# Designs tried in a protein design run: designed miniproteins, single chains, continued (3). Part 2

Each design is a single chain, and the fold is of that chain. pLDDT is the mean over its residues in the fold that is shown.

## One batch from the design tools (miniprotein)

Design m8039
Fold by ESMFold2-Fast:
Structure m8039 (fold): chain A 87 residues (1-87)
Amino acid sequence: SLSPEEFDLEVEIALVEIGVAITKLAASKIPDPEVRERVTKLAEEASKKVDQAREALKAGDYDTARKLISEARKLVREAGKLIEEAL
């Protein structure tokens, strides 16, 4: 069984993964190719941070997992701001 902390981190990772997927979908609708590329790169970087967070969580390194989740969320928020300005 998962500890409450491990469960909370799994939920946070899943929510960021959903955010990345939505960001990639939104990027495909951006008319400006330069803005579309920027948003896509932010989503790809966030996806890499999510993968790293999953590995940290599997290793029991909850502090590293939290930091990587936070970094991924920041990238998704940055992409979201660009999407709002472009659509």
Scores: mean pLDDT 88

Design m8040
Fold by ESMFold2-Fast:
Structure m8040 (fold): chain A 59 residues (1-59)
Amino acid sequence: MEEELEKAIDELVKALEYKGQPNAAKAFVNAVEKLREAGVDDETILEMVKRALDRIKAS
């Protein structure tokens, strides 16, 4: 799970940077860190990341 989450986050960051949105990439990484600090499980965060990545790729 952790390895999958790390890969999904990396893919999302690269996709946002490629689209010229590095500030959005930084904001997303910070949001993930805050969710982990709040006790949200990695599986829930992974689903959020995958959903966000699908939306970015579809745009």
Scores: mean pLDDT 78

Design m8041
Fold by ESMFold2-Fast:
Structure m8041 (fold): chain A 70 residues (1-70)
Amino acid sequence: GMELLKRADRLAQEAAEAVRKGDYATAARLLREAAEEVRKAAPDIGEEVAERAVAILEGWAAIAEAKAKA
């Protein structure tokens, strides 16, 4: 199943909650941590799937970081 991504999913959910509270700095950190967990799962989920997911998470983290600095 998707058990290998449980940590990444939890971190992404925590990031969404941080965004809801306006804590963009915490959201950026959590999204980057989620991306690291996805990278670790690459051998099990497929490299292409992992690379796409990491790109999306890093993109969201960059947006959150920009909002935190504004």
Scores: mean pLDDT 82

Design m8042
Fold by ESMFold2-Fast:
Structure m8042 (fold): chain A 61 residues (1-61)
Amino acid sequence: SLEESVQQAREAVDAAEPGSRAIATLIALLRHEARRAEEQGDLETAAAYREVADYAERHAA
């Protein structure tokens, strides 16, 4: 489910070292998935992945 996917992504962010390549890769993947969802008209999925990407960017600082 979307909720499970979002939770798994948040857990991956929390487990990664701040400023790491892993966080940068996760942010890029989440932004890509959000754009793909938006292009397909899935605005709920797009918004959810953007929120996790924003969370990851704050974690990377």
Scores: mean pLDDT 81

Design m8043
Fold by ESMFold2-Fast:
Structure m8043 (fold): chain A 67 residues (1-67)
Amino acid sequence: SMEELEKRVKELKERILKLIAALNDPSLTPEQRRALVAEIRRLIAELQKLVDKETFDKIMKEIQKET
């Protein structure tokens, strides 16, 4: 449904923002940093599968502004 899609998109955006914020931790090991980056990329790819290109580009710009 449309409501389920909107909820999933919102949850993915919030999760991506949380992981990007976690990258600001200076105590992270290189291994932990690589794992966080990999998870961010996975969530972005999942978001890209759920929405059209124009909507995806709009959400990615919002994420950039919030980081």
Scores: mean pLDDT 87

Design m8044
Fold by ESMFold2-Fast:
Structure m8044 (fold): chain A 75 residues (1-75)
Amino acid sequence: MTTEEILERQRAADEEVDAEVKRIKENYTPEQIEKLIEDYRAEIKKLEAAGKTDVELVRKQRLYNRLLEILEELK
């Protein structure tokens, strides 16, 4: 994988995260968002334990952080 391929995948992942966060904010309740945060936290830990440091892990970490911010605002 080249640096250019990594940057392209990261850009696509950022766009996907932004779109997904917007969809979740519009369609999910705070309770459902809290459950999603727990699910993503468990998945991130699993991926980290498996030594996965690819774009998928980065995307999930970014989504997790964005959902935490939204949940804090909705309290």
Scores: mean pLDDT 74

Design m8045
Fold by ESMFold2-Fast:
Parts: sequence; C-alpha cells; structure tokens
Structure m8045 (fold): chain A 60 residues (1-60)
Amino acid sequence: SKEEEIKKLLEELRELEREGVRAVLAGDWATVEAIQARIKEILAELGKLTGKPPEEVRKL
C-alpha cells in the first residue's frame, strides 16, 4: 500500500540520517555526499507519494 511505501522510505531516511552523523564525525566526506544524495532522492519520492513539499515531509 501507499502507507507501507511511505513507512519504508521514512525508515530508510532515519537510518541514513544516523549514518550521516557517524560519517561526519569520522570525517568520511565521500560517504556524507552519497548519503545526502540518497536522502534527497527519498524526500523527492516521499513528496510524490504524499503531495507535500520536502520541508513538510521531513517533519514526519
């Protein structure tokens, strides 16, 4: 369902945000860039699924 897709994307987003913090603390800028690119993709997909702009989706 649409709700299941949203839940899966939000779970991935939370995991990427945790990994991003770890990568910043480790000085792993290549991983930070890759994570930021994936987060941007997830936010765009969530926006399409919810009809909300990225800034509102991120508050979910």
Scores: mean pLDDT 80

Design m8046
Fold by ESMFold2-Fast:
Structure m8046 (fold): chain A 97 residues (1-97)
Amino acid sequence: GPGVEFARKNGASLEEIAAILYTAGRLLSVAAQLTGDPKAAELASQAYIESGRLYAEAGKRDEAARVFRQGAEDDEKILGKTSPAAEEARRLAEEVE
């Protein structure tokens, strides 16, 4: 997204941007679990996917797989095990392996 492009232009590495997005995903996931807000859950899911993709682009496949698995677990808890978000995150984790 635009924030990722801004960070890249200002000298942040792919790994640094991925770590920031993972932290944002974790915080949004905690907020969604405490409030039951599906919009917070959707934002957390998006942050995890973008983080995992950036780790994969940086060649950090194990980190990418970990992030996608964490996103899938959080999506399952908040949105349901068969939710499209949880299924996509599980698929991305397997593809990066």
Scores: mean pLDDT 83

Design m8047
Fold by ESMFold2-Fast:
Structure m8047 (fold): chain A 54 residues (1-54)
Amino acid sequence: TKQAQEYYEQGLKLFEQGDYDGAIESYRQAIQLDPTYEEAKTNLNKAVAKKQES
C-alpha cells in the first residue's frame, strides 16, 4: 500500500542517517501493513545486522 511505501522510505532515510533503531521500527511498520513487502524485509535484516555490529 502507499502507506507501507511511506514507512519503507522513512526507514531508508533513517538508515542513511545511522538511526538503525528508527529504521527497524519504520521497516516493521511497512511489513505490518504489507506482509509481502520483500524490500522492507531485506532492509530490516540489514538494519538489525548493523545494530548487532555495535
Scores: mean pLDDT 83

Design m8048
Fold by ESMFold2-Fast:
Structure m8048 (fold): chain A 72 residues (1-72)
Amino acid sequence: SAEEVREVVYSTGLREGVPEEIARKLADLAQRLAEEGEDVSTIVDRVLREGLELGVPPKAAAAIALAVAKAL
């Protein structure tokens, strides 16, 4: 569900050392895209890209994107 995707993005972000404010932004983005009916590949790409633009290290951004793919 969209709520499960949000929780997975948030918890994975925090586990990877992403600042809470950024983890929350990525979680809210993932939830919104899932609620809008975007496909898994689009949500994964958008969350990965936004994470990198916000300064999330590539390893952490990839971990979050992988968590999104597994949750959907």
Scores: mean pLDDT 85

Design m8049
Fold by ESMFold2-Fast:
Structure m8049 (fold): chain A 100 residues (1-100)
Amino acid sequence: MEEERFAQAKAELDRARAEADKAYNKTIEVSKENPEEQERIKKDYETVKANIDRLVAEADRAFKEDPEKGLSLYDSAVATARAAKDYFEKKYNELKKKIE
């Protein structure tokens, strides 16, 4: 049962990461003509990915002794990925408006 909950949490994080990556990639594409902005966007996403990886490592470590703590850390990782998606969606709309 706990293994199934953990697998579900990992699947949810994978989906959230995929959505964040999709938003990031389209934002990078529309920033082609502004290399300085593109580098800032890349650095922002590297920071986000590092934070998610840290939360996942903590969750995997915690899950063995405290499944609820491990699941809570996965929820935090999912929230971080969703916040990143929203951030890049907003950035995409801002940059696209400047081009049009």
Scores: mean pLDDT 84

Design m8050
Fold by ESMFold2-Fast:
Structure m8050 (fold): chain A 81 residues (1-81)
Amino acid sequence: GDEAAKKALELAEEGVRDYKEGKELLKSENLDDILRGIGLVLRGIGDAYEAILLVKKYKDQMSDEQIEKIKKLAEEAGYKE
């Protein structure tokens, strides 16, 4: 089944949301927003790395299109190869 691809995609999409929200909060002059932003950036990066680990582990169960989409989202969430 494509359950691994679905999970990796969900993690990558969540990672992008958290990373982008966190990066915007880091531009705040409010300390509470900055602290929240740090947490969201770290969570987003973590989700992106987990998504890439799922791609590496289950690549033979994923289409090339699924792999490419997940990798692009992971990079948007702060993953660097």
Scores: mean pLDDT 88

Design m8051
Fold by ESMFold2-Fast:
Structure m8051 (fold): chain A 78 residues (1-78)
Amino acid sequence: LPGTLSPEEMKRVLEELLAELERAIDAGAPPSKVANLITAAYLEAVAGKFSGALTDEEVEEFKKRIDELWARAEARAA
């Protein structure tokens, strides 16, 4: 699978993406930037699941956080 990261690296990348996404939403970044960050976060979570770098519990927690941020972004776009 492309983008082979260690479990620790994968979690760090996801935490950084989620932090950037939250700041982008709160700062009123363009919808394209927000959508790109949401997509990047989902792809990293999926990659972590398929590579075994993330446990099922970790994947579920990241998905939950992404979904909450997506709901905030969708509210802004509506």
Scores: mean pLDDT 78

Design m8052
Fold by ESMFold2-Fast:
Structure m8052 (fold): chain A 100 residues (1-100)
Amino acid sequence: MEEVKGLFLGMATITDLEMAIRYIEKDKIDLAIQNLRSTIELLRKLAELYPEYKEELEEVIKELEELIKKIEEGKASKEEAIEKLEKVLEKVEKIQRKIL
C-alpha cells in the first residue's frame, strides 16, 4: 500500500520536473518556479514515506531551493537551470527505481 503512494508521488515528482524544464525552455519562468515549489512538497512527502532515502531526498530539495533562488535573482541562465534540473531528474529517477 505504501509502495502505491511512493509510485504516485515519484511519478508526480518526475512529471513536475519535466514540466518545469519545458516552462523554462518557453520563458514561462513563473510557472516553472511554481512547479519546482510543488516538486519540493512532493519530495518532502517521499522523504516521510521512505526514511531510508531521506538524506538523498533532502539533498535534492536543497539543490532545488538553491536553484529557485538563483532563478528569482536572475543569476541562473536557462541552460544552467535546465542542466541542473536534468541532473535532479536523474537522481529522483534512480531513487524511484529503488522504491519500485
Scores: mean pLDDT 83

Design m8053
Fold by ESMFold2-Fast:
Structure m8053 (fold): chain A 75 residues (1-75)
Amino acid sequence: MEEEARRLEEELERLLEEAEAALAAGRYEEALRLAREALELAKELLKVSPDVKRAIGLALRAIGLEFEAELLLAK
């Protein structure tokens, strides 16, 4: 469980960083896709992580990025 949670967290953080970079570069469709992938990983992390607050924080970041990308795509 500890190694699984750590791997999910590392992958989730990478996806969040990629989504933020895509938003900054104007690649809104890519940012939306990455943010959605990050949210799915955050759901898996919530199932296995003993640190629920940290997992929720990462999920909220993913939700925020998804919302921002959707707003920018609706331009």
Scores: mean pLDDT 82

Design m8054
Fold by ESMFold2-Fast:
Structure m8054 (fold): chain A 75 residues (1-75)
Amino acid sequence: MKEEGEEQLERFRKDLEQLKEEVIKSGKYEEAIKGLERGLKGLEQLKEAYPELEEEIEELEKEIEELIKELKEKL
């Protein structure tokens, strides 16, 4: 079961990298922010389901929060 959490976390990381590239190309900052905010809710649920991954999830949450802040400054 922990392996499923690790796979989901890895998927979140890949989705984040893809979103960064797409936002650079499209300039759709509002859509990106909404996607990132939904991602944060998903990570919070993942952290509740897999507390052993809490540290790794919190690191990713910080990256997403920083990106949201940067994108909001560009609006």
Scores: mean pLDDT 79

Design m8055
Fold by ESMFold2-Fast:
Structure m8055 (fold): chain A 78 residues (1-78)
Amino acid sequence: KPIEELRRAVEAGDVDAASRAGMAVFGEVKKANPDNQEAVDRVMEEIQAAVDAVKAGDRQTALEHVERIEKILEEVKA
């Protein structure tokens, strides 16, 4: 699952892996929710924040953003 790959990349501090996994999550959410641009935009904002936190070396903050993405995925079609 892309969200599980994102969590693993964040835990490993791997910026490139987190960026790739985040874009995979975004692609799945966008395809599953073509009429819910608000949810798609929220997921992208949280992905960008998670990747930026990994770049800063702040794993805890990055994981908090992953948890917010997981909550959005519970609310929307996936």
Scores: mean pLDDT 83

Design m8056
Fold by ESMFold2-Fast:
Structure m8056 (fold): chain A 85 residues (1-85)
Amino acid sequence: MKGLPKEISEVTEEGVKRGLELLRRSETPRGVSAAVGAVLAIIGAGIDAQLKVDKGKISLEEAVKQVREEIERALAAAEAALAAS
């Protein structure tokens, strides 16, 4: 073990950065909760994708795609929650 796949780490970090920017814009308890939930979901997706690659269940390319799809889903849900308040 000398390095996690950098591509999964990098896409997860970018997703977390976007979630933290949403958190910075959140002025209500509901908005803060939604933004924190999105960040945690993105971190969990990155960990799950990494474990699946390590077990040979999916390719690195598919893992990165799955993390990107979860980032967009989680952030869209959080932004919808902010807009509803």
Scores: mean pLDDT 80

Design m8057
Fold by ESMFold2-Fast:
Structure m8057 (fold): chain A 113 residues (1-113)
Amino acid sequence: MEELRKKIDELLERIAAGGVTLEDMNELVKLMNESPELARYAGRKLREILRAQAALPMTDEEILRLVASLLGLHPEVAREVGMDDDDIEALRKSLKEFLTEEQGRAALEGARE
């Protein structure tokens, strides 16, 4: 458990530095899937980071991806970081569409008549 929290801290430090990648987000989601407590820990830390920065080194899209990742595992955690149920549903849809586009883009390119 403590080693998993340390990995979350390292991933969130990369996020705060503006160097988040899809691989980092996948690792964060994987760690949050280990327990609801880890998901709450990550969500609380992310909320603190986002609120503490006067100018975020992240795009709105990067923030959307991270929040949507939290929603995919524990919707209640997203509420703790200040998201409403309607926002949660919208972010879930956005994450699903984003991941489909990034991972399936080449297949869609060849399939259209």
Scores: mean pLDDT 55

Design m8058
Fold by ESMFold2-Fast:
Structure m8058 (fold): chain A 88 residues (1-88)
Amino acid sequence: MFKLSEEEVKETALAAAGNLEKAIDAERQGNHSEAAKYTTAAGILATVLDLSGHKELADLIREAIRALNAGDFETARKLVEELKKKVE
């Protein structure tokens, strides 16, 4: 597996969180195409974290995407906050 530094892990996780927050806002506004762009970006970042050995962070991102796709914005928001807390 390739390895990320602690700083790169934090930056990648926060970038995923930011994309997920934008995706949640876009879906709540009915902008499904914009939300899809942000969830795709977050999914790519989750794969990077998974491949670097950070499966727990990757799983939080993937769970947030699933919650968002199910229309569960509150659960998606909660998972994004958990992601941010894990990299503080």
Scores: mean pLDDT 88

Design m8059
Fold by ESMFold2-Fast:
Formats: structure tokens, sequence, C-alpha cells
Structure m8059 (fold): chain A 71 residues (1-71)
């Protein structure tokens, strides 16, 4: 499924040694799936970011998930 694929891609991006790159990749993937109308895949990206060891990536994932929940 697109959600499973999105989760796998987000997990790989979140493991990038550069936290700025990890956050940027997560944001880009979220934007792509949201524009495609695949809200389940977009949510999977945000939830994967919330599980990151990087606090900046987690904060961004939380903000994205909060925006999705308001829709």
Amino acid sequence: SNAERAKKIAEKAAKDPDPEVAAALGSMQYALFKRAGDLEAAKAIAETMLKSDNPEVRELGKKILEELEKE
C-alpha cells in the first residue's frame, strides 16, 4: 500500500546522519503525498517522523500530524 511504502521511505530518510536533511526529506515526502490526496500515506510519514531519535524531526512530525488531525 502507499502508506506502507511511505513509512519505509520515511524510516530511511529519518536515519540520515544530517538532521536538516532528514527533516527536509520527511517534509518533502509529506507534501508530495498530501498533494496527491493520499492522506493515509501523509499521516504515515508524520507518524514515522514522531518516532525519530532527533528531537527536531519529532517536533516537525508532531506539527504535521496536528495539521492533518484538524482536517
Scores: mean pLDDT 74

Design m8060
Fold by ESMFold2-Fast:
Structure m8060 (fold): chain A 100 residues (1-100)
Amino acid sequence: MPTVTVEVPKEVKAGSDLKVTVTLNPPIPAGRTYRVTVEVFDKETGELVDKATATLPAGASSVTITLKNLKKPGEYVVKVTVTDLQTGETSTAEKTFKVL
């Protein structure tokens, strides 16, 4: 599986869009399709507060996913799971951010 890097702003305003950029190294190999699942958890409670998925074709190396359901101030964890749909293998990455 590729190395997964997740980039999010350190802080976002409640009610604003969160842009999550996921980078894959190496890029998706020929003949492969990856699913990128982005989940946002409340760090204090562990509650899943938002989720989005994207499907990426061979040759793709990044995707930006926009999340809109961040209404409550607090500390959150973005968890990204990348799944190779041909093999079922997964790779994960996480990053913490704040909603103000």
Scores: mean pLDDT 86

Design m8061
Fold by ESMFold2-Fast:
Structure m8061 (fold): chain A 96 residues (1-96)
Amino acid sequence: GTKVTITLEFEKPVTEEQLRELEERARELGEKYAKVLEARVSYADEADPKRIVVEIVFEEPISEEEAERLAREIAREAQLISGARVEIVSVEVEEV
């Protein structure tokens, strides 16, 4: 499988409720690309509520270009959920 890790920086602190909503939305968006085995959204560090990590594990290979498109879609949804500006810090793709 393939693990896609997307790190997002928000203009404002993210609540646990917003993390859960983003997690469900990230799963839905991921399913457009390949079968999602796991989707998780968490704080990168509990001390920094503005930096969020989205991890999606796919059954099938995902290309870097597909991962970058997915990251842009997730960042857009994150902005809609939070009402805050969101920046994509990094997108990582690894075989798992």
Scores: mean pLDDT 88

Design m8062
Fold by ESMFold2-Fast:
Structure m8062 (fold): chain A 55 residues (1-55)
Amino acid sequence: VEELRREAERLFRSAEVAEQAAEISNEDGSKGLRETAERLRAKGEALLQEAERLE
């Protein structure tokens, strides 16, 4: 259970880094990084939900 929460934290941190990179990137790069950040956050939330179910 703790491993799932640690992985979720890693994903949220990576999503934040991708969002910051998107702000300084060009149009196409920003779009791709924004999509990556959203996918990472969604995956992190799914892992937290799974951790709660296993608890």
Scores: mean pLDDT 78

Design m8064
Fold by ESMFold2-Fast:
Structure m8064 (fold): chain A 64 residues (1-64)
Amino acid sequence: MKDVEETLEEAREYMLEGKLEEAVEILKKAGLDAEAEAVRRLAENGVEPEEIYKTVKEQVEKSL
């Protein structure tokens, strides 16, 4: 099952393991292109994985 919430949790797991490119890939495959680009941008700026996840999750919640 690949609903938005499940995809965000999978991306979070990858980000916490330092697998940022894998997190970006699964977000894009789920149609969350804006969130994938946000992850890539924040990682490029040296933001911690847990903080990246919080930012992306809040962005999705504001869109709902």
Scores: mean pLDDT 76

Design m8065
Fold by ESMFold2-Fast:
Structure m8065 (fold): chain A 120 residues (1-120)
Amino acid sequence: MPKVTVSGGGTVAEGGSQTLTGKWSGFKASDWTAEWLRQAPGEPPRGVASISGDGKIVGYNPEVAGRATISRDNANNTDYLNLSNLRREDTAVYYFAPATGGGLTYYPSAIGEGTELVVE
């Protein structure tokens, strides 16, 4: 079945950096907009970053703008989110999801489990 696998979480020091990886399986990444979402403990899910199928249009939530970089490797069906200058409020479970229609969706086709990032 088509799926997305997210990895690259773990425990990271405040002020550090971490790269999260989203791997597409069973569909072509280039045919889909992708969204990175996060859910902090006790909070609703929120968008972090998005990237178009061709990789040319990117968007960032203001909370991470200037310290996040989203990128796409369509040849390897893999997307990356790099977060730098990490803060304790970046502690969350991170999800990577196919998206359609340009809307923020909290769990668009929620395929698989997220990856937990803990900043201490």
Scores: mean pLDDT 76

Design m8066
Fold by ESMFold2-Fast:
Structure m8066 (fold): chain A 60 residues (1-60)
Amino acid sequence: APIKAVVTKDYTATNPIELSLKKGDEVEILSKVDSDYVEAKNLSTGKKGLVPSSVLKLVA
């Protein structure tokens, strides 16, 4: 099953490759980029981009 996470706080993208997120959004983790960032898809908007892993909480 795809790995899902919930956004724990609002995040505003600072680069074109990053994804802006709203607290409570559900995202699908597509790949791990490094220890601090993942590529994720926002399930509410359908957009994808890089997101700090620190703003995400994995859901079972």
Scores: mean pLDDT 80

Design m8067
Fold by ESMFold2-Fast:
Structure m8067 (fold): chain A 57 residues (1-57)
Amino acid sequence: AKEEILKLLKEASEALKKGDLEKARELVERAMEIARESGDESLITAVEIQKQELEKA
């Protein structure tokens, strides 16, 4: 779970840097789903931060 979320966030960050907003959104949404299922507030917060950065782009 943790490793999967971190991998998705890393891929989302790379997609965002390349300007692929659709892919970045997809990856962040997937990470959020897994984070919420895990119940880990730290992981949920990390995904929320990435989502906010995506909304600024």
Scores: mean pLDDT 78

Design m8068
Fold by ESMFold2-Fast:
Structure m8068 (fold): chain A 81 residues (1-81)
Amino acid sequence: DEGEELIAEALEAIKEGNYEKALELADKALELLGEDDVRALTLRGIALYKLGNLEEAREDFEKALELAPSNNLAKELLEKI
């Protein structure tokens, strides 16, 4: 699935420190999977956080938690902002 591949590639870009690429891939994943895709929102939030876009990162993590309150990763990352 192309959406699953974009999620995997965005995660790999984050691990490599390529946050601009991770942001682009997460945006593409949201276009394909929908703007409420929790994994894509979380990965975009991480990329934005690493790029210093703290307000946008907070918005993505808050939306991910609103959609999936059991998302421990988004919760932990939001607490760091």
Scores: mean pLDDT 86

Design m8069
Fold by ESMFold2-Fast:
Structure m8069 (fold): chain A 94 residues (1-94)
Amino acid sequence: ASTSVTVAGGSSASTTFYAKKGDTVTIKAENKGDGTVLVTLLDEEGKLLGSLVVKPGSSASKTFTVETEDGTYTLKAVDMGTGTGDATVTVTVN
């Protein structure tokens, strides 16, 4: 399954997705804005599972394994830019 969120420059956005213990979660981010985008992945308890830093005009990806429990996970993206351009973050669960 895949879910995407778009974050505008200088803004933040979040989405949730379901994953099971042992699933592989892949985060792909494209940053077309003028600021750095910080992506964080949190479990149902708000514990940080991982993070990804995406420089202006670049893209990055990172893969995590769900080690804690089946449930709803939160993806948060913060764009530190000045409101020019956007970033798209896609999460894929296998």
Scores: mean pLDDT 80

Design m8070
Fold by ESMFold2-Fast:
Structure m8070 (fold): chain A 80 residues (1-80)
Amino acid sequence: MSEELKKAIEAAKEALEQIKRQLLSDNVPYEEAVEILERVAKTIVDYFTKKYNLSDEEKKQFEEEVKKHLERLIAEIKAA
């Protein structure tokens, strides 16, 4: 994995984890929290793809990793 892709994945996971913590702390309803996380995840992918100048192949891997992480966060919010 390139250093750029690794940094993008780490940054995206940290950002999404922070958003999850805020949504739980603010007692945001599950459906609204899911919509916010999905919207933020898309924005994060676009932002870090450009910031780290990721290739098309790296962007695809980045999207897959972010999607897997997002699915875990959504499950955690539903369980809370």
Scores: mean pLDDT 84

Design m8071
Fold by ESMFold2-Fast:
Order: C-alpha cells, then structure tokens, then sequence
Structure m8071 (fold): chain A 91 residues (1-91)
C-alpha cells in the first residue's frame, strides 16, 4: 500500500516536473517507487522524466508497466500511450 512518505515523494517529483527539472523529478519518482514499486502514477511520471532526459529504453519500460497497472485510470492510460508513441518516433 502507498505510504505517506511515497505520496510526498511523488508530490516533490511532480513539482520538479513542472519546473522542468527532469533529473530531480526522476530521482524523487525512483525514491517513491523504492517504497511502493506498484505505484502506476509514479511509474508513468518517471517514464515522462526519463523520456525528457533521452533515456528511451528505461522510459518505455516504466510507461508499459504504468499502462498495465493503471489501466483503470483513463488519464494514466492516455499519458503512458503518448510516451510510448513518442519513444517510437525517436528510434
């Protein structure tokens, strides 16, 4: 289950994403996932941060995992699908 600590790390990661601090965002999302590895939203957000950093292989893995875990969240499904489509264009 998601801990309050994991939730706080996701919030910090989202703040870093809004500021364009993709390396910092990826760090916070990785820490959140170390506490809750099945957090579909943290996986999707990490995928986006990694995409922006050019880490396409790792970004794809996290986007695919987010899509599988968060298939009931239409915003997350759209987001993960867009990330996967963008990665295909860069290869």
Amino acid sequence: AMSPEAEELVTKGLEALREGNYEEAAKYFREALSLDPQDARAQAYLGMALMELGNYEEARRYAQKALELGKDDPVLVVFASVVLSLIKREE
Scores: mean pLDDT 81

Design m8072
Fold by ESMFold2-Fast:
Structure m8072 (fold): chain A 119 residues (1-119)
Amino acid sequence: MLTLTESGGGTFKEGSSVTLSSKITGPVENILRMGWYAERPGEPLRFVASISADGSKTSYAEDVKGRFTISMDKAKSTLYLNMENLKKEDTAVYYHVALVLENNVLKVIFGEGVEVTVV
């Protein structure tokens, strides 16, 4: 079974930078695409950024484009989200999400989430 373990959350000052990390354990070969989604207070779960399994293709939500960078380290089985110039509106729970193909069935797997508060 694939598991996603996010870290790097906390309380940060407006204008600062933080990098979120997520450790992947289990069959990474089944991953087609990964991303970060954010659940802001009073809002539905929102797309933030995604990266292809080979790391060659990235995509970003318009409001984070140029501020956030998604990357992965395959040797460490770790996904990153580098968040620059934090704004109070970036306050959210951030989830690592993986799109997985297993026995010809597409599955979406979520981590437990990591809380980021901007003050």
Scores: mean pLDDT 87

Design m8073
Fold by ESMFold2-Fast:
Structure m8073 (fold): chain A 55 residues (1-55)
Amino acid sequence: SEASKKAQEVYEKIRELLEKGYSREEIIEELVKEGVDPTLVELALKELEEEMRRK
């Protein structure tokens, strides 16, 4: 679906920023400046944090 495609793009970008040492707030600010919904960024961060914890 279109929403799944957008979520995947956001997830990959957040993963890259986390690997570079950006803070949660910095990641949200950066993606919001690029037009991403802050709620989607927060949800993606939560899912990525859970994924990293499980692995």
Scores: mean pLDDT 76

